Designed miniproteins, single chains. Designs and how they scored, part 111

Each design is a single chain, and the fold is of that chain. pLDDT is the mean over its residues in the fold that is shown.

## One batch from the design tools (miniprotein)

Design m3878
Fold by ESMFold2-Fast:
Structure m3878 (fold): chain A 103 residues (1-103)
Amino acid sequence: SENEKRAEELIKKAVELANEAQRLAKEGKLEEAVELLIKALELLKEAMSLLGDEKLSKVTQESLEKAIERARELAKEGKYEEAILELEIAIAMALMSYEVAKM
């Protein structure tokens, strides 16, 4: 219950950051959008660690870590739009994993 409440708080903050990143991307501030999406995924990774299904949490955390690494490499190459897409897909997958874990 306490861990579920903390996870929900982290997820709400992650969604707020993802929405802000989408606004920045529409303004052409692509590098700033990537940084906010990475922060959102770090919060989702923390939320997943609180939900008690060790196997689901581990698979999700590994997938999120790979998405962050890939997005950072894409950003380093100036491929910010591709980095944003990778991060948005990872966020959607993390949110789906949360709904499955929560039931």
Scores: mean pLDDT 82

Design m3879
Fold by ESMFold2-Fast:
Structure m3879 (fold): chain A 97 residues (1-97)
Amino acid sequence: AEEVREIIEKLAKSGPIVGFAATPLLFEHTHTGRVLSREELEERIIELADGMINFYKKIGDKEEVLKIAEDAYKTFEELGLSRVAERIKKKIEEIKK
């Protein structure tokens, strides 16, 4: 529980795409009283990250999308969210093609 809260708080401070993805999770965790498991947290982050990357693909340019995705990958790796990081890495490879 404490570990999940600290991860969400760090994500909220980590920059534009990661910060936007983490804000609803922080609100849910702190204001609704719901305790997220690490696995549930990772699934929610993957879903939000996929949505944000797809949104930037439609409105931004390819270089900006890649930069945002690479920053997110670095952040998730740094936080030990390897499953999330691997998903983002695959998205980066897809965008580069």
Scores: mean pLDDT 66

Design m3880
Fold by ESMFold2-Fast:
Structure m3880 (fold): chain A 96 residues (1-96)
Amino acid sequence: SKDELLEQIRKTLNEMEKKIKELGDKNNAPGKDIALIGATLTIIGMASLYFTEDQLQQVLGLLNKALAEIEKAESFQEAKDIVDKLSQQVTDIMRS
């Protein structure tokens, strides 16, 4: 259902934010840069409220892939690049 997909998306975004904050703290990343990534993830979550069930399924797949890549990331810059790519991919789904 759409509600189940939205819940899974919310949980995955929260896990991504936690991992990115941990990487940022470990790498002494500026607080502003950590906050901007958090804002990007929040925007993805808010945009997801307007998606169809098929679009939500695609977004969840992208989020799960991005989370797996972040879990393997050794630097904050790698995590930022993953989120920037994710943001573009979600925007592309929204335009379709």
Scores: mean pLDDT 89

Design m3881
Fold by ESMFold2-Fast:
Structure m3881 (fold): chain A 83 residues (1-83)
Amino acid sequence: MKALYEALAKEAERLAQKYEAQGDEDLAKIYRLIADGFYYASQGDYKKAAEYFRKAAKLARENGDEETAKELEEAAKLFEKLA
């Protein structure tokens, strides 16, 4: 599982950099929070992982992306269950 979360964190960082380069600061912030969440999950810190996914969900909802917000809230709930 650690290797999977490390790979997901790197992919989220790549997406954050891509969106930042394209001028989409909101998506860049969301993906940076997702990357932090997966990073903490890779360290076994599922409580912090859930916290960062909740922060990402809040930003997604504030930006009108209800579908992404729900997916991120589901991820946070899964990490809380693992903690």
Scores: mean pLDDT 87

Design m3882
Fold by ESMFold2-Fast:
Formats: C-alpha cells, structure tokens, sequence
Structure m3882 (fold): chain A 75 residues (1-75)
C-alpha cells in the first residue's frame, strides 16, 4: 500500500510553491495597504486556506495528504 504516486507528490509540491508565491505577493500588497501585522497574518492565513481548499477541490484524492501535510507544518 504505497503512499502518493510520484506524479501526485510532484503536483502537491508544485502547489506548495505556488501557494508560497501567492502568500508572499499578498503579504506585500497588504503591507502597502497599511494593515497591522495581525490583520496581515489573518488575511494571509485566509488566502492559504482558500488556495488549499481549491487544490483539494481539484484533487479530492489528495485531500487526506494535504490535511496531514498542513497538520505537520502548522504543529
């Protein structure tokens, strides 16, 4: 009972990079808007949640792996 396929692992890693880039761009945009660090952190988290939810909707077979990955990173 193998884990993810190589293609699934590469897609997950590619999406992680894309989310990181989007989060960085969003942080810069919110900083320019004059929001507090707490407000920026809350908005960035919301953007991350939206992007991961979109990925799960596109790849429902990876939903459990995405949740496990996020739990490990956010612990």
Amino acid sequence: MGGLTEEQRLELMRRLVEIGERVSAEWDALDAAGLTPEQRAARVRAVMDELWDQFIAEHPELADEVRALRARVEA
Scores: mean pLDDT 76

Design m3883
Fold by ESMFold2-Fast:
Structure m3883 (fold): chain A 68 residues (1-68)
Amino acid sequence: SDQEILESGLKGLEEDPSGATAAAIAHELAKQGLISEEEAREIRALAGAGDSKGAVERLTRILREKLP
């Protein structure tokens, strides 16, 4: 289910809170239509700029807003 995929993404981010992991999870979620391409691009831009904390926080916020 969409919820299980989002929960798996959040768990993966909690286990490895790096910009690279946030970017990879965001890419996969956008590919599945669970977040927007724009949201994924913003996270990738933060990670690419070396703002790992910003990338992780941005994705965590998005995932928490979409989960029940």
Scores: mean pLDDT 86

Design m3884
Fold by ESMFold2-Fast:
Structure m3884 (fold): chain A 85 residues (1-85)
Amino acid sequence: VTENQLLIKQASQLRAEIRRLREEAVRNGASDEVLRLLDQADALLQQFIQLANSNVDVSRKTLMGLFDQAKKLLEEARELLEKEK
């Protein structure tokens, strides 16, 4: 219960960060690849939040897999964005 609430809060914070990075990327004329990575990361976090809030018996492995993949995509987007400066 408490652990899932913390993870949902972290996912929401990451989505807010992705939104800020996407706005910066668009403003600075970043590549379509950066925007795709950010959009994919946001979609995975949205799916994570939806599943974590459902009363369906979803495996911890599935939930953590979505969260970890979203973090990986966000990191790849940050690295690519930095290289494009």
Scores: mean pLDDT 80

Design m3885
Fold by ESMFold2-Fast:
Structure m3885 (fold): chain A 85 residues (1-85)
Amino acid sequence: AGEAVAAAVGRHAGAAARALGLSDEEAEQAARHAAQLTLKAIQEGRVADLAQTLRRDAEIAREMGHDEAAEHLEAAADVLEAYAA
């Protein structure tokens, strides 16, 4: 269990990377990394902490003018918060 959540978070992280102007290869790497972090957070019972980290990263992205990337990070946090509830 948790593979679907990890895949969803990974897809949103990859979309955020593309919104920041990264290559498809870099976006795929970001997606894989985010999925691995999500699986680890599930195993360690730290899903809520990861969601809070993504909310903070989204806030920073908005402050830097990266609104589209922030929206994707917020979507990833929403997935994690729904799982942690």
Scores: mean pLDDT 89

Design m3886
Fold by ESMFold2-Fast:
Structure m3886 (fold): chain A 58 residues (1-58)
Amino acid sequence: SRDEKLEELGKKYGISVEQAEGIVKAAEISEVSLRVAAHDLGLSVEQAREIVEEVKKL
């Protein structure tokens, strides 16, 4: 499920499920929002994009 995937990604990147969901929602707004959300969580933009792509595959 989506929640199970978000939990898996959260564990992989050391962030919460809510933070992983925040990355996905930021990507739906704009590229700038995605970059800001990634930076705030200490993630690279490429790591944030991986989170978005893995969730979109569901």
Scores: mean pLDDT 84

Design m3887
Fold by ESMFold2-Fast:
Structure m3887 (fold): chain A 94 residues (1-94)
Amino acid sequence: MPSSEEVIEALRRIAEAIAPVDPELAARIRELADQAERDGWSAEEIFRAVGAFLREHPLSPGSIAEVRRVAHELFAEGRHEVALLVGLLASEAA
């Protein structure tokens, strides 16, 4: 599992990427990232919370494309573990 800091950073990048497509969803993902940082959530707790959120708020095809783009960018930057988790979220939401 990547660090909590890496997962929080990835969630913020996802929110930024989807904001032009779905600003309401982007704001809610940002709120989750801020909550996780304030409450000191582990990477596993963050992943569980995001999974629960996506079950209630499925991603549109446009949002899925942006999440996949963020996963590819993270992988290219050498952040392989968090990139794989972000890619998994996009695949499960599709």
Scores: mean pLDDT 80

Design m3888
Fold by ESMFold2-Fast:
Structure m3888 (fold): chain A 70 residues (1-70)
Amino acid sequence: AEADEIIEEVDRVLETAKDLSPQQLEQRLQEANLRLSELMQKLGKDAPKEKIAELVERLSALQAAIEAQK
């Protein structure tokens, strides 16, 4: 489903993080956060809580990767 697609995109970004600049990683993080917000707004109460939690963990990992490049 849509949540799985966003998770897969974040996973690919994390795998290629060494090939991306900090600015590119920040843009990817912002895009993923926007897509998550849109998904939650669209699905509301029907949002898959377990998948949302997984995505939040992946986004936190991406944020940590960006911080490590400072």
Scores: mean pLDDT 77

Design m3889
Fold by ESMFold2-Fast:
Structure m3889 (fold): chain A 68 residues (1-68)
Amino acid sequence: MPSIEELLEELRRRVEEAIRAGASLDEVEKIALTALFEMIRLHPEEADRIMAGAAEIMREALARYEAL
């Protein structure tokens, strides 16, 4: 079973790949929200850590769109 750190790293990787493939911010947000919901459902005791990690990944993604 992957750790929360491994799941967050996989989410970051998927977001980066989607951005490189030309995905819109809306599509990236859908990817992140789907993964966030799944991770919290599987690991409710880690919800704060999962939310913080996902928020940081999305903040990084938003910065990439703002730089364009």
Scores: mean pLDDT 81

Design m3890
Fold by ESMFold2-Fast:
Structure m3890 (fold): chain A 58 residues (1-58)
Amino acid sequence: SSERQARLAHFEALLAAMSEEGLESVRYAINQPAASPEAEETKKIIEEALRRLEAARG
């Protein structure tokens, strides 16, 4: 969906601007149990954004 793509682009931009310390905090946060189904959806989008960032850096 366009909304999901917009959220993905937003997280990609945020993650690309983060320090390595900031990225480690994000990695830690996404490994915690989700408080809701909405939070789980957000975690999946962040996981995808992080994978794309790591692929672009390799």
Scores: mean pLDDT 82

Design m3891
Fold by ESMFold2-Fast:
Structure m3891 (fold): chain A 89 residues (1-89)
Amino acid sequence: LAREAAEAALRGGLAAVKSAKDTEGATKGTAGALLGIGALFGVEKGIESPEVAAQSALGGGLSALDGAQSDEAKKAAREGIEAGRRGIA
């Protein structure tokens, strides 16, 4: 589940970047995507525990939501947040 949370956070971050009409939205979306891909790498390489990776994915989803400027991007970010919460539990 941590891998799925990381992937969802990455998708949310990328969607936020695509929806961005300003530097702030693009920066927050990029931060979300980087947290998601970092969590994914950590899990795949065995560097991070699934719980730590899920926490990073949750943070990525939250950053993506803050940067999201379209309904589709906000939905993708919320899916990342929800997946991260499930990975922590």
Scores: mean pLDDT 76

Design m3892
Fold by ESMFold2-Fast:
Structure m3892 (fold): chain A 72 residues (1-72)
Amino acid sequence: DALRARLREWVRAIRQQAQIFRDLGRTEESDALEREAEKIEALLDAGQYEEALELAREAMDRVTALQAKHAK
């Protein structure tokens, strides 16, 4: 399904950002993003697409905020 595929893509994007932060030595930010990705995947596997979408949106907002913080 298109929604499931998109949510899986967002999980991959979150994990990629977590790896970038880990490579930069930002371990706490990296660990937080990995935990969010795990929660989204668990909700997707449980068929809880509404909760997965809400959590993914919040995680993507957090990624944007962290990128802005570390750009300065």
Scores: mean pLDDT 80

Design m3893
Fold by ESMFold2-Fast:
Structure m3893 (fold): chain A 74 residues (1-74)
Amino acid sequence: MSEEELLEELKKRVEELVEEKTKGLSPAQQAAVKTIALSLVDKLKIKSEEEVEKILEEFDKLLTELVATQQARA
């Protein structure tokens, strides 16, 4: 798999994680979290499939924290 294909796969998987993690949030909050997550993906350098898995694990934690922050705001 090329670096470009790995980045596209990561972006797709991150979008799926955002959708799953933000199910209980308003559409505006869902859009905000998705925008933040995708902007972070665009800054990443990926060289292997193993790096994709590690990054997804880090994004799962980051998204959990972002959702908690959004829920803590009135």
Scores: mean pLDDT 76

Design m3894
Fold by ESMFold2-Fast:
Order: structure tokens, then C-alpha cells, then sequence
Structure m3894 (fold): chain A 80 residues (1-80)
């Protein structure tokens, strides 16, 4: 299965990187995932939506939908 981590609506006093680092710590994500987030987030504010998808196409569709409804969303797809 594939897990998708979508990031929207984190307090604006936190950068996307800082929010991702804190949330990854709370969620038990690996440091390699933090490095990937650092490269992708470019210091944007985000919030976390955690979901599990079995199809990469569903992850892409979710990312597109969230981008339209929640500006600043960052989606990370993890293969399990």
C-alpha cells in the first residue's frame, strides 16, 4: 500500500519545513522523509492530512484536488 501525507493549514508562525519536522517527529517519520520534505516545501506553511492510498494515481488526484481547495498543500507519497 501507499501512504500519502498532505500538508495544509499549519500556524503561519511556522515555516513548512519547521512544521514538517515537528509533525514528522510526532508521527514517527524517518529522517530521510524530513530531508525529502525540506527539498519540497520551500518554507511554506502547511497542515497535515494523513491518508492511505493503494494506487499512485489516487495520490496524484488527491494532490491536485487539495491544491485547488487548500492553497499551500504539499503531498508526500510513501510506498510501503
Amino acid sequence: GMKVYAFTDIPEDLTAREAAERLAKELGLEIEELRALGGSLDDRPVAVILTTLDDPAEAIALAGDLHLKEPGTVVIARVS
Scores: mean pLDDT 47

Design m3895
Fold by ESMFold2-Fast:
Structure m3895 (fold): chain A 59 residues (1-59)
Amino acid sequence: LPRIYQDVALAEAREFAERHLDAERAAALIAKVETATQSAKTPEELGAAVRALLAEAAR
């Protein structure tokens, strides 16, 4: 997966975490998104994974 998609996904996760989560939950979300950037094979797959993780963190 190209670096730019990984960087965008991590930036989205950090921005969400800074606005909505405490430090512990922020670290957990960022770690999960980082794992998704390593396992995703397409930008669409990464986008779906990030959306699911952000939705889960918002609960």
Scores: mean pLDDT 80

Design m3896
Fold by ESMFold2-Fast:
Structure m3896 (fold): chain A 68 residues (1-68)
Amino acid sequence: MPSLDELFRRYMRRLMDARTEEEMEAVFAEARAEFSRLASPAQVASADTALRQLMASILAHRARQAAA
């Protein structure tokens, strides 16, 4: 069984590898479902927040590159 930290790192990597916002949303939904099964509500909330912040950061970075 992977640790929650190892699982989180895997989903972070998958988000960075996703090429479209739709793919990122799919990865996020999968991550949320898996964390909800394996982690406490507090840990799920923490992971959800961190992954949402990463998604926002990736999208903002891509938007800046497109506007440059």
Scores: mean pLDDT 78

Design m3897
Fold by ESMFold2-Fast:
Structure m3897 (fold): chain A 75 residues (1-75)
Amino acid sequence: MLSIEEEIELLKKEAEQLIENLKAGRVTKDEALEKIGEMVEKALEAISRANLEQANEINVLMTEQMRKIMELLEE
């Protein structure tokens, strides 16, 4: 089992990797949307186990990373 802190760090790395792959054209929009769904599921699971401070950190992180990814997906 991953700790909440390890889960936050992993979500950060996954988001950064997805952004890099999108910028490089290594993933399709459909693949990116599937990965976004997986990341949201993981974030919600982590929030369910987190205290209020950790849950707020995850929410801020996900909001910022999702905004960046969505900007890359728009034409």
Scores: mean pLDDT 81

Design m3898
Fold by ESMFold2-Fast:
Structure m3898 (fold): chain A 62 residues (1-62)
Amino acid sequence: MTVTERVVDDPIAEAERLAAELRAQGLPHRLETRVTPEVSEAGLLVREGRDLHAIRLRSRRA
């Protein structure tokens, strides 16, 4: 499994946009989100065959 971390202004919106792109490409994926005053993050798990790729998105600001 490969893990990629990115810092963005809106991790939820960016993750949803990426999930839509993956869906358009026909790639299996799972979207997970977590938003609290302390934490704003989203994760995407993308499956290519038997391999899983994880993309973690964190807020640039709290």
Scores: mean pLDDT 72

Design m3899
Fold by ESMFold2-Fast:
Structure m3899 (fold): chain A 78 residues (1-78)
Amino acid sequence: GLPVRDRRGTAVAVALARATEEGRELSIPELTREAGRLYPVSRRQASRHVRRLADRGYVERRRRGGVTYYRLSEKGRE
């Protein structure tokens, strides 16, 4: 499972997992909106949690047209 221990981190992780299963990648505004449906999360908080997951190899980043998109890595999907 993903290394999250707080409600905001869990909301971010669940939103990423659902999007990844649906074949989607999320920008920070999209991630904030989708995680916010599960638990209140600001853009700054979503960015911090997703960066922490990416630093640990659980999230992949892709840049398109000046926007960074996020999805779970293979490690994050285990």
Scores: mean pLDDT 84

Design m3900
Fold by ESMFold2-Fast:
Structure m3900 (fold): chain A 96 residues (1-96)
Amino acid sequence: SPERQLVQAGMLLIATITDMELVLRTEEDVNRAKQRILEILDELQEQMEEFPLVAGEVNQVLDEAKEQVKQAESKEELQQILDELNQRFTEVLRRA
């Protein structure tokens, strides 16, 4: 059902944000944190193939977030990117 797909996608998005928040708390090196966050975002994009109802909008958000992560110079900038990403995921799920 569409509702089941939205719930499952939502749970995946929350888990992914949680994993990236953990990276920011545990990785002392900014470049290492960026690399691990990019790896997590790439894995999420692959998993989004299972959720066609939201995949297009989520993948657009992920592409934009990956470019922002590549340009980030501090953990504070990475945290701001994760906060914006969480907000944008919520907006995609509400529109679906």
Scores: mean pLDDT 88

Design m3901
Fold by ESMFold2-Fast:
Structure m3901 (fold): chain A 99 residues (1-99)
Amino acid sequence: SMEEERRMAAEMGEALARALRTGDRSELLETVRRVLRWAGHSEEEIAEILARLERSWEEGVDRLIEQLREKLGLPEETPDEVLREMLAERYLAEGRAQR
């Protein structure tokens, strides 16, 4: 249902924002697991997706930070913490967006 989709989007946005702000991925991993189960993925597929997310998290965040810095034309001296907060706010906003 649209209501379940909106709830999951909001939970995902909040979990991503927390992981970006704190480095604690526990809520993110649990939220991703729940969403993937809801979407009909098998437990084997979920385990592989979560393992890839954990292995690539730091590299993925670094790439997103660099892409955001380039897209917004921000100085190289802009602290990564500022860019992580901007990403967190973006994911919160996307999770709150009505579809």
Scores: mean pLDDT 81

Design m3902
Fold by ESMFold2-Fast:
Structure m3902 (fold): chain A 72 residues (1-72)
Amino acid sequence: EIKLTEEQKKTLKEVIKLYDLDGDGKIDEEELEEFFEEINDPEGGLYNLKKVFDIDGDGVIDEKELKTFLEF
């Protein structure tokens, strides 16, 4: 469904490691949005990623589900 380039996946995995400070498995959507802006990702990519992983609509993305997605 939603696909990132291999380079974007690699960079995103590194960002996830940096932001998993509490081990709570959550990443703030604002931090992730800044990252996608920096790598020049289309708005549709971030929007779809948010929709899939921000099930609660609280602006927080579950790291576990995001990691599972990145493996595809």
Scores: mean pLDDT 57

Design m3903
Fold by ESMFold2-Fast:
Structure m3903 (fold): chain A 118 residues (1-118)
Amino acid sequence: SRQQQLQQVFDLLQQALQSVGDGDLDQSWQYIRQALDALRQVLADFALSRQERIQIGGELMDVLGAMAEAVGHENIDGRLFTAGFEASRLYVGDLSPEVIDRLLQSLEGKPDLIETFG
């Protein structure tokens, strides 16, 4: 159902946030990817309100912000991650599949962020 698919996105984002808290950034990134893939499916299957899109965007921003904090905002990897976080903020309230693809491409284009803590 729509509610079950939305709950899956939120559950994956909560798992990502928990993994950051546990110091497992690779696992957190895997959960973010799974959440974005699930969100892409939700957007293909169901119309979301602007408020729902803003809430999902906000929770994604919280996870990305926690990851940026964990890597350290002052170093090169932290700066690259923070740039990705700030770019993502521009898409709050408009989480189309194209926006999700751009977000994934932006984060995947920075392999050093994943490898630094892998």
Scores: mean pLDDT 69

Design m3904
Fold by ESMFold2-Fast:
Structure m3904 (fold): chain A 88 residues (1-88)
Amino acid sequence: MENEMLSYLRHKIEEEENQTRKEDEKLKQALRLYEAAGVSDAAERARNLANIKELFPEVAARLSQADKAGTTREFVAEMANELLLEYN
């Protein structure tokens, strides 16, 4: 962790592990949902929402519906919390 090479290796290992471990995928999903829920800036919220739709097309319609209703922050925060509780 204390040098650039070690940070690079840890990041690379995380990428490789995420391709083989479902637990890592769920954690990444929860973190991205938390990021989207915590963002009040419209441009960043839209970017995070687009990324979530790419990663999780199954929830894309529900996220779009919540965004139109103005409840996106609450919806994704609840989803992220449920995923983290399920993961633990």
Scores: mean pLDDT 63

Design m3905
Fold by ESMFold2-Fast:
Structure m3905 (fold): chain A 97 residues (1-97)
Amino acid sequence: YELAERGGDEAAHGGLLAAKSGTGRGTAYGTGGAISGIGGQFLARSRMSSDEEAGREAYYGGEAAEAGALRSEPVSEEGVEEGRRGAELGREAAERA
């Protein structure tokens, strides 16, 4: 659960950065990443789902956050890095469950 929680936190923050600096697609992907990241973090904290499910939400949130950050203008380097970390941590949580 700790990997999924950390992954969700990274994805949520990266997604928020992408949403704030993006327009159109960047904002949409960033917002999606933030929502999915928050969901993964909440599922991990509440333990209402498996660690695999929480990790999967963090993984998809991180990927969306990275995609949004890359489409922001200017590109949010912090959002890209946090999105990638969120995806990596979420994937590790899902694979280990």
Scores: mean pLDDT 72

Design m3906
Fold by ESMFold2-Fast:
Formats: sequence, structure tokens, C-alpha cells
Structure m3906 (fold): chain A 89 residues (1-89)
Amino acid sequence: MTPAERAKEELERIQKELDAGKITPVEAANRLARVMKEYIEEETDPERKKKLVELMQKFFDELGKAQSPEELREIVKKAVEEFLKILDE
């Protein structure tokens, strides 16, 4: 399994478990942050790595502004979708 395939599987798992109510939005955010950090260390393409670092910075900024669990859930879902798009490039 490539690092990108592993990241994609974990991202899809986070989204599934969040949608099923098996994990909290906070837990989903923590798991997403870990996946982002781990994948960024393994990414060898400097352009993709830059996009991922920018996505991670935006994600943490948005997390700091979240006023409700519902807003946090939407922030996590959007970050997962954006991360998956970068991986599909």
C-alpha cells in the first residue's frame, strides 16, 4: 500500500465513522490532523507537500474559529474532501 492509498483509506474511515456517530467531531479532527502530519512527512512532491501544508494550516485556523460541534463536523468534512482531491492529483 502506498502512503497515498493508506492516507485515503484512513480519510474515508474518518468520514464514515463520523457520519455513523462512532467518533466525535473532536476525535475526527484529531485523527485527521495526525493523518495530515504523517502523510506530509512521506510526500516527496514539493508542490503537493506545499498544498498539504497550506491545507493543514487552514484546517487548524478553522478549528480555532469553530463555535459548535456542528461547525467542527463541517470543517472536518471539508478538510477531508480537500485532502482527497490533492491525493487524486
Scores: mean pLDDT 83

Design m3907
Fold by ESMFold2-Fast:
Structure m3907 (fold): chain A 100 residues (1-100)
Amino acid sequence: EKEKMLEILEALKADPRAKPFWKLPPEDSEFYKKAKAPISLEEIEKRVEAGEIESLEELMDLILIMVGEVLTINPPESELAKKAQEVLEKALQLYNKIKS
């Protein structure tokens, strides 16, 4: 499980479209102020490495939360919203391939 979760995260972080989601924006940012559950790929990776996330399903739930926050705060026509949707689509494709 852990190796499969890290494989998905590595593939996502290698995608240029995922770069804005590697780290949380500053606490003074509008995103951080408006987000209910702000999370980044780096924080998800840390939790996987620490054994706090034990399943692919939990990993996908956190990715959905991250993308959901971006889509709630940013207009759907924005580049960030489009990149967030593309990252989610890639994560779902990787999950389906790895899940067998």
Scores: mean pLDDT 76

Design m3908
Fold by ESMFold2-Fast:
Structure m3908 (fold): chain A 92 residues (1-92)
Amino acid sequence: MEERRRQEQAQGRREGGRGVVRRLERELRELEKRIKEAKRNGKSLQQLADEVRRLRDRARALAETFAQSDPELAEEFRELAERAEELLREIE
């Protein structure tokens, strides 16, 4: 009984994980756009940098979470974290 519940929860987490990848990709694209607009307008990038760091950290945590159960999904999260890190290097 307990093993079945754990397997059902793991399956649900993997299915939800693919939706989270798409959501984080969208959030990252919106942040890239906001950063370009802020640079054009001479506005501070500090708050946007904080938002990019949160996205990076979330993506890294999710990559770690899925590393053993779904390595392909974990790699997608790692790619998102790397893109966020690259964006941070451009604004820090």
Scores: mean pLDDT 77

Design m3909
Fold by ESMFold2-Fast:
Structure m3909 (fold): chain A 74 residues (1-74)
Amino acid sequence: MSEEEKEKIVEEVREEAEKIREEAKSLDQFLTQLSELSKKLAAEYKDDPELLERIEKVLKEVYMEALAEHDAKA
């Protein structure tokens, strides 16, 4: 897989995670859906640890932003 293909996959994962965040009706729903996405991607890209690490970093960033927003409203 080329570097350009990996970058595109990472960008698409970020867009999907952001969409899950926007469409989720609760924090619990968001966390459940994000966890499911993470598991699917881990299974799909199990043979590419560098790509998987980049994907997990993006998912963690979206997760942390969602938690910070929830805490700010409390």
Scores: mean pLDDT 80

Design m3910
Fold by ESMFold2-Fast:
Structure m3910 (fold): chain A 79 residues (1-79)
Amino acid sequence: SIDDLKAELRKQLDDVVDLMQQKIAQLGPQNRQVLSLDSSIGVMQIHAHVLHRDPSVTEEELRKLIAKINALKDQVEAL
């Protein structure tokens, strides 16, 4: 359902934000890869906010954003 996908989107965003904060603490905030990925997470947060507020949001749009966040999580884990 859309509500289940919104809950999953929130969970995946919370997970990647937490992981990014751990990597910032380990590598420092001035690392170029850290700065780039942190900025990408910010873009995903804005997109998630837009989809959360859209009464016409589709399950496909939510699944696509979840997939992008999971790919971004893999990049953050590789730091």
Scores: mean pLDDT 87

Design m3911
Fold by ESMFold2-Fast:
Structure m3911 (fold): chain A 90 residues (1-90)
Amino acid sequence: KTAEELFEEGKKLLEEGNYEEAARLLEEALEIASEEEKADIYFLLGIALAKLGNYKKAFEYFKKGVEIDPENKLRPEAAKYAEEGSKKLI
């Protein structure tokens, strides 16, 4: 499968609430993605990990997404989860 196919499947699983499988497919997509594709994957992976309660890792992926594409369309949604996570880290 291509990174784009894995990304779309991961996004669908995320929308369905299957956060663990979504994170798995998104990590798989990240391994084969081009640098330009990684920003979208980092943002969705950040959201999935925040949903799983791994706020530290979620914020790390969010930062990587911002470094690659600070104007990415997924940034506002991912930022919401990263910000919420920072308050629940303890």
Scores: mean pLDDT 79

Design m3912
Fold by ESMFold2-Fast:
Structure m3912 (fold): chain A 55 residues (1-55)
Amino acid sequence: SAKTIVEDAYKAAKSEFSTNQLLKALKNGLEIAKEVKNSEATNILEEFLSETQEK
């Protein structure tokens, strides 16, 4: 449920923002998730970051 909502938000963001903007937002979010020790958010954000950087 939560993962699906976040995935839908990510897809919407991909249509509105550049790859560089998405990478910065994802990296910033990942740092925050790690600071608050939210492992679920950290895992989801790491997955999106990897997908955005995929070649």
Scores: mean pLDDT 74

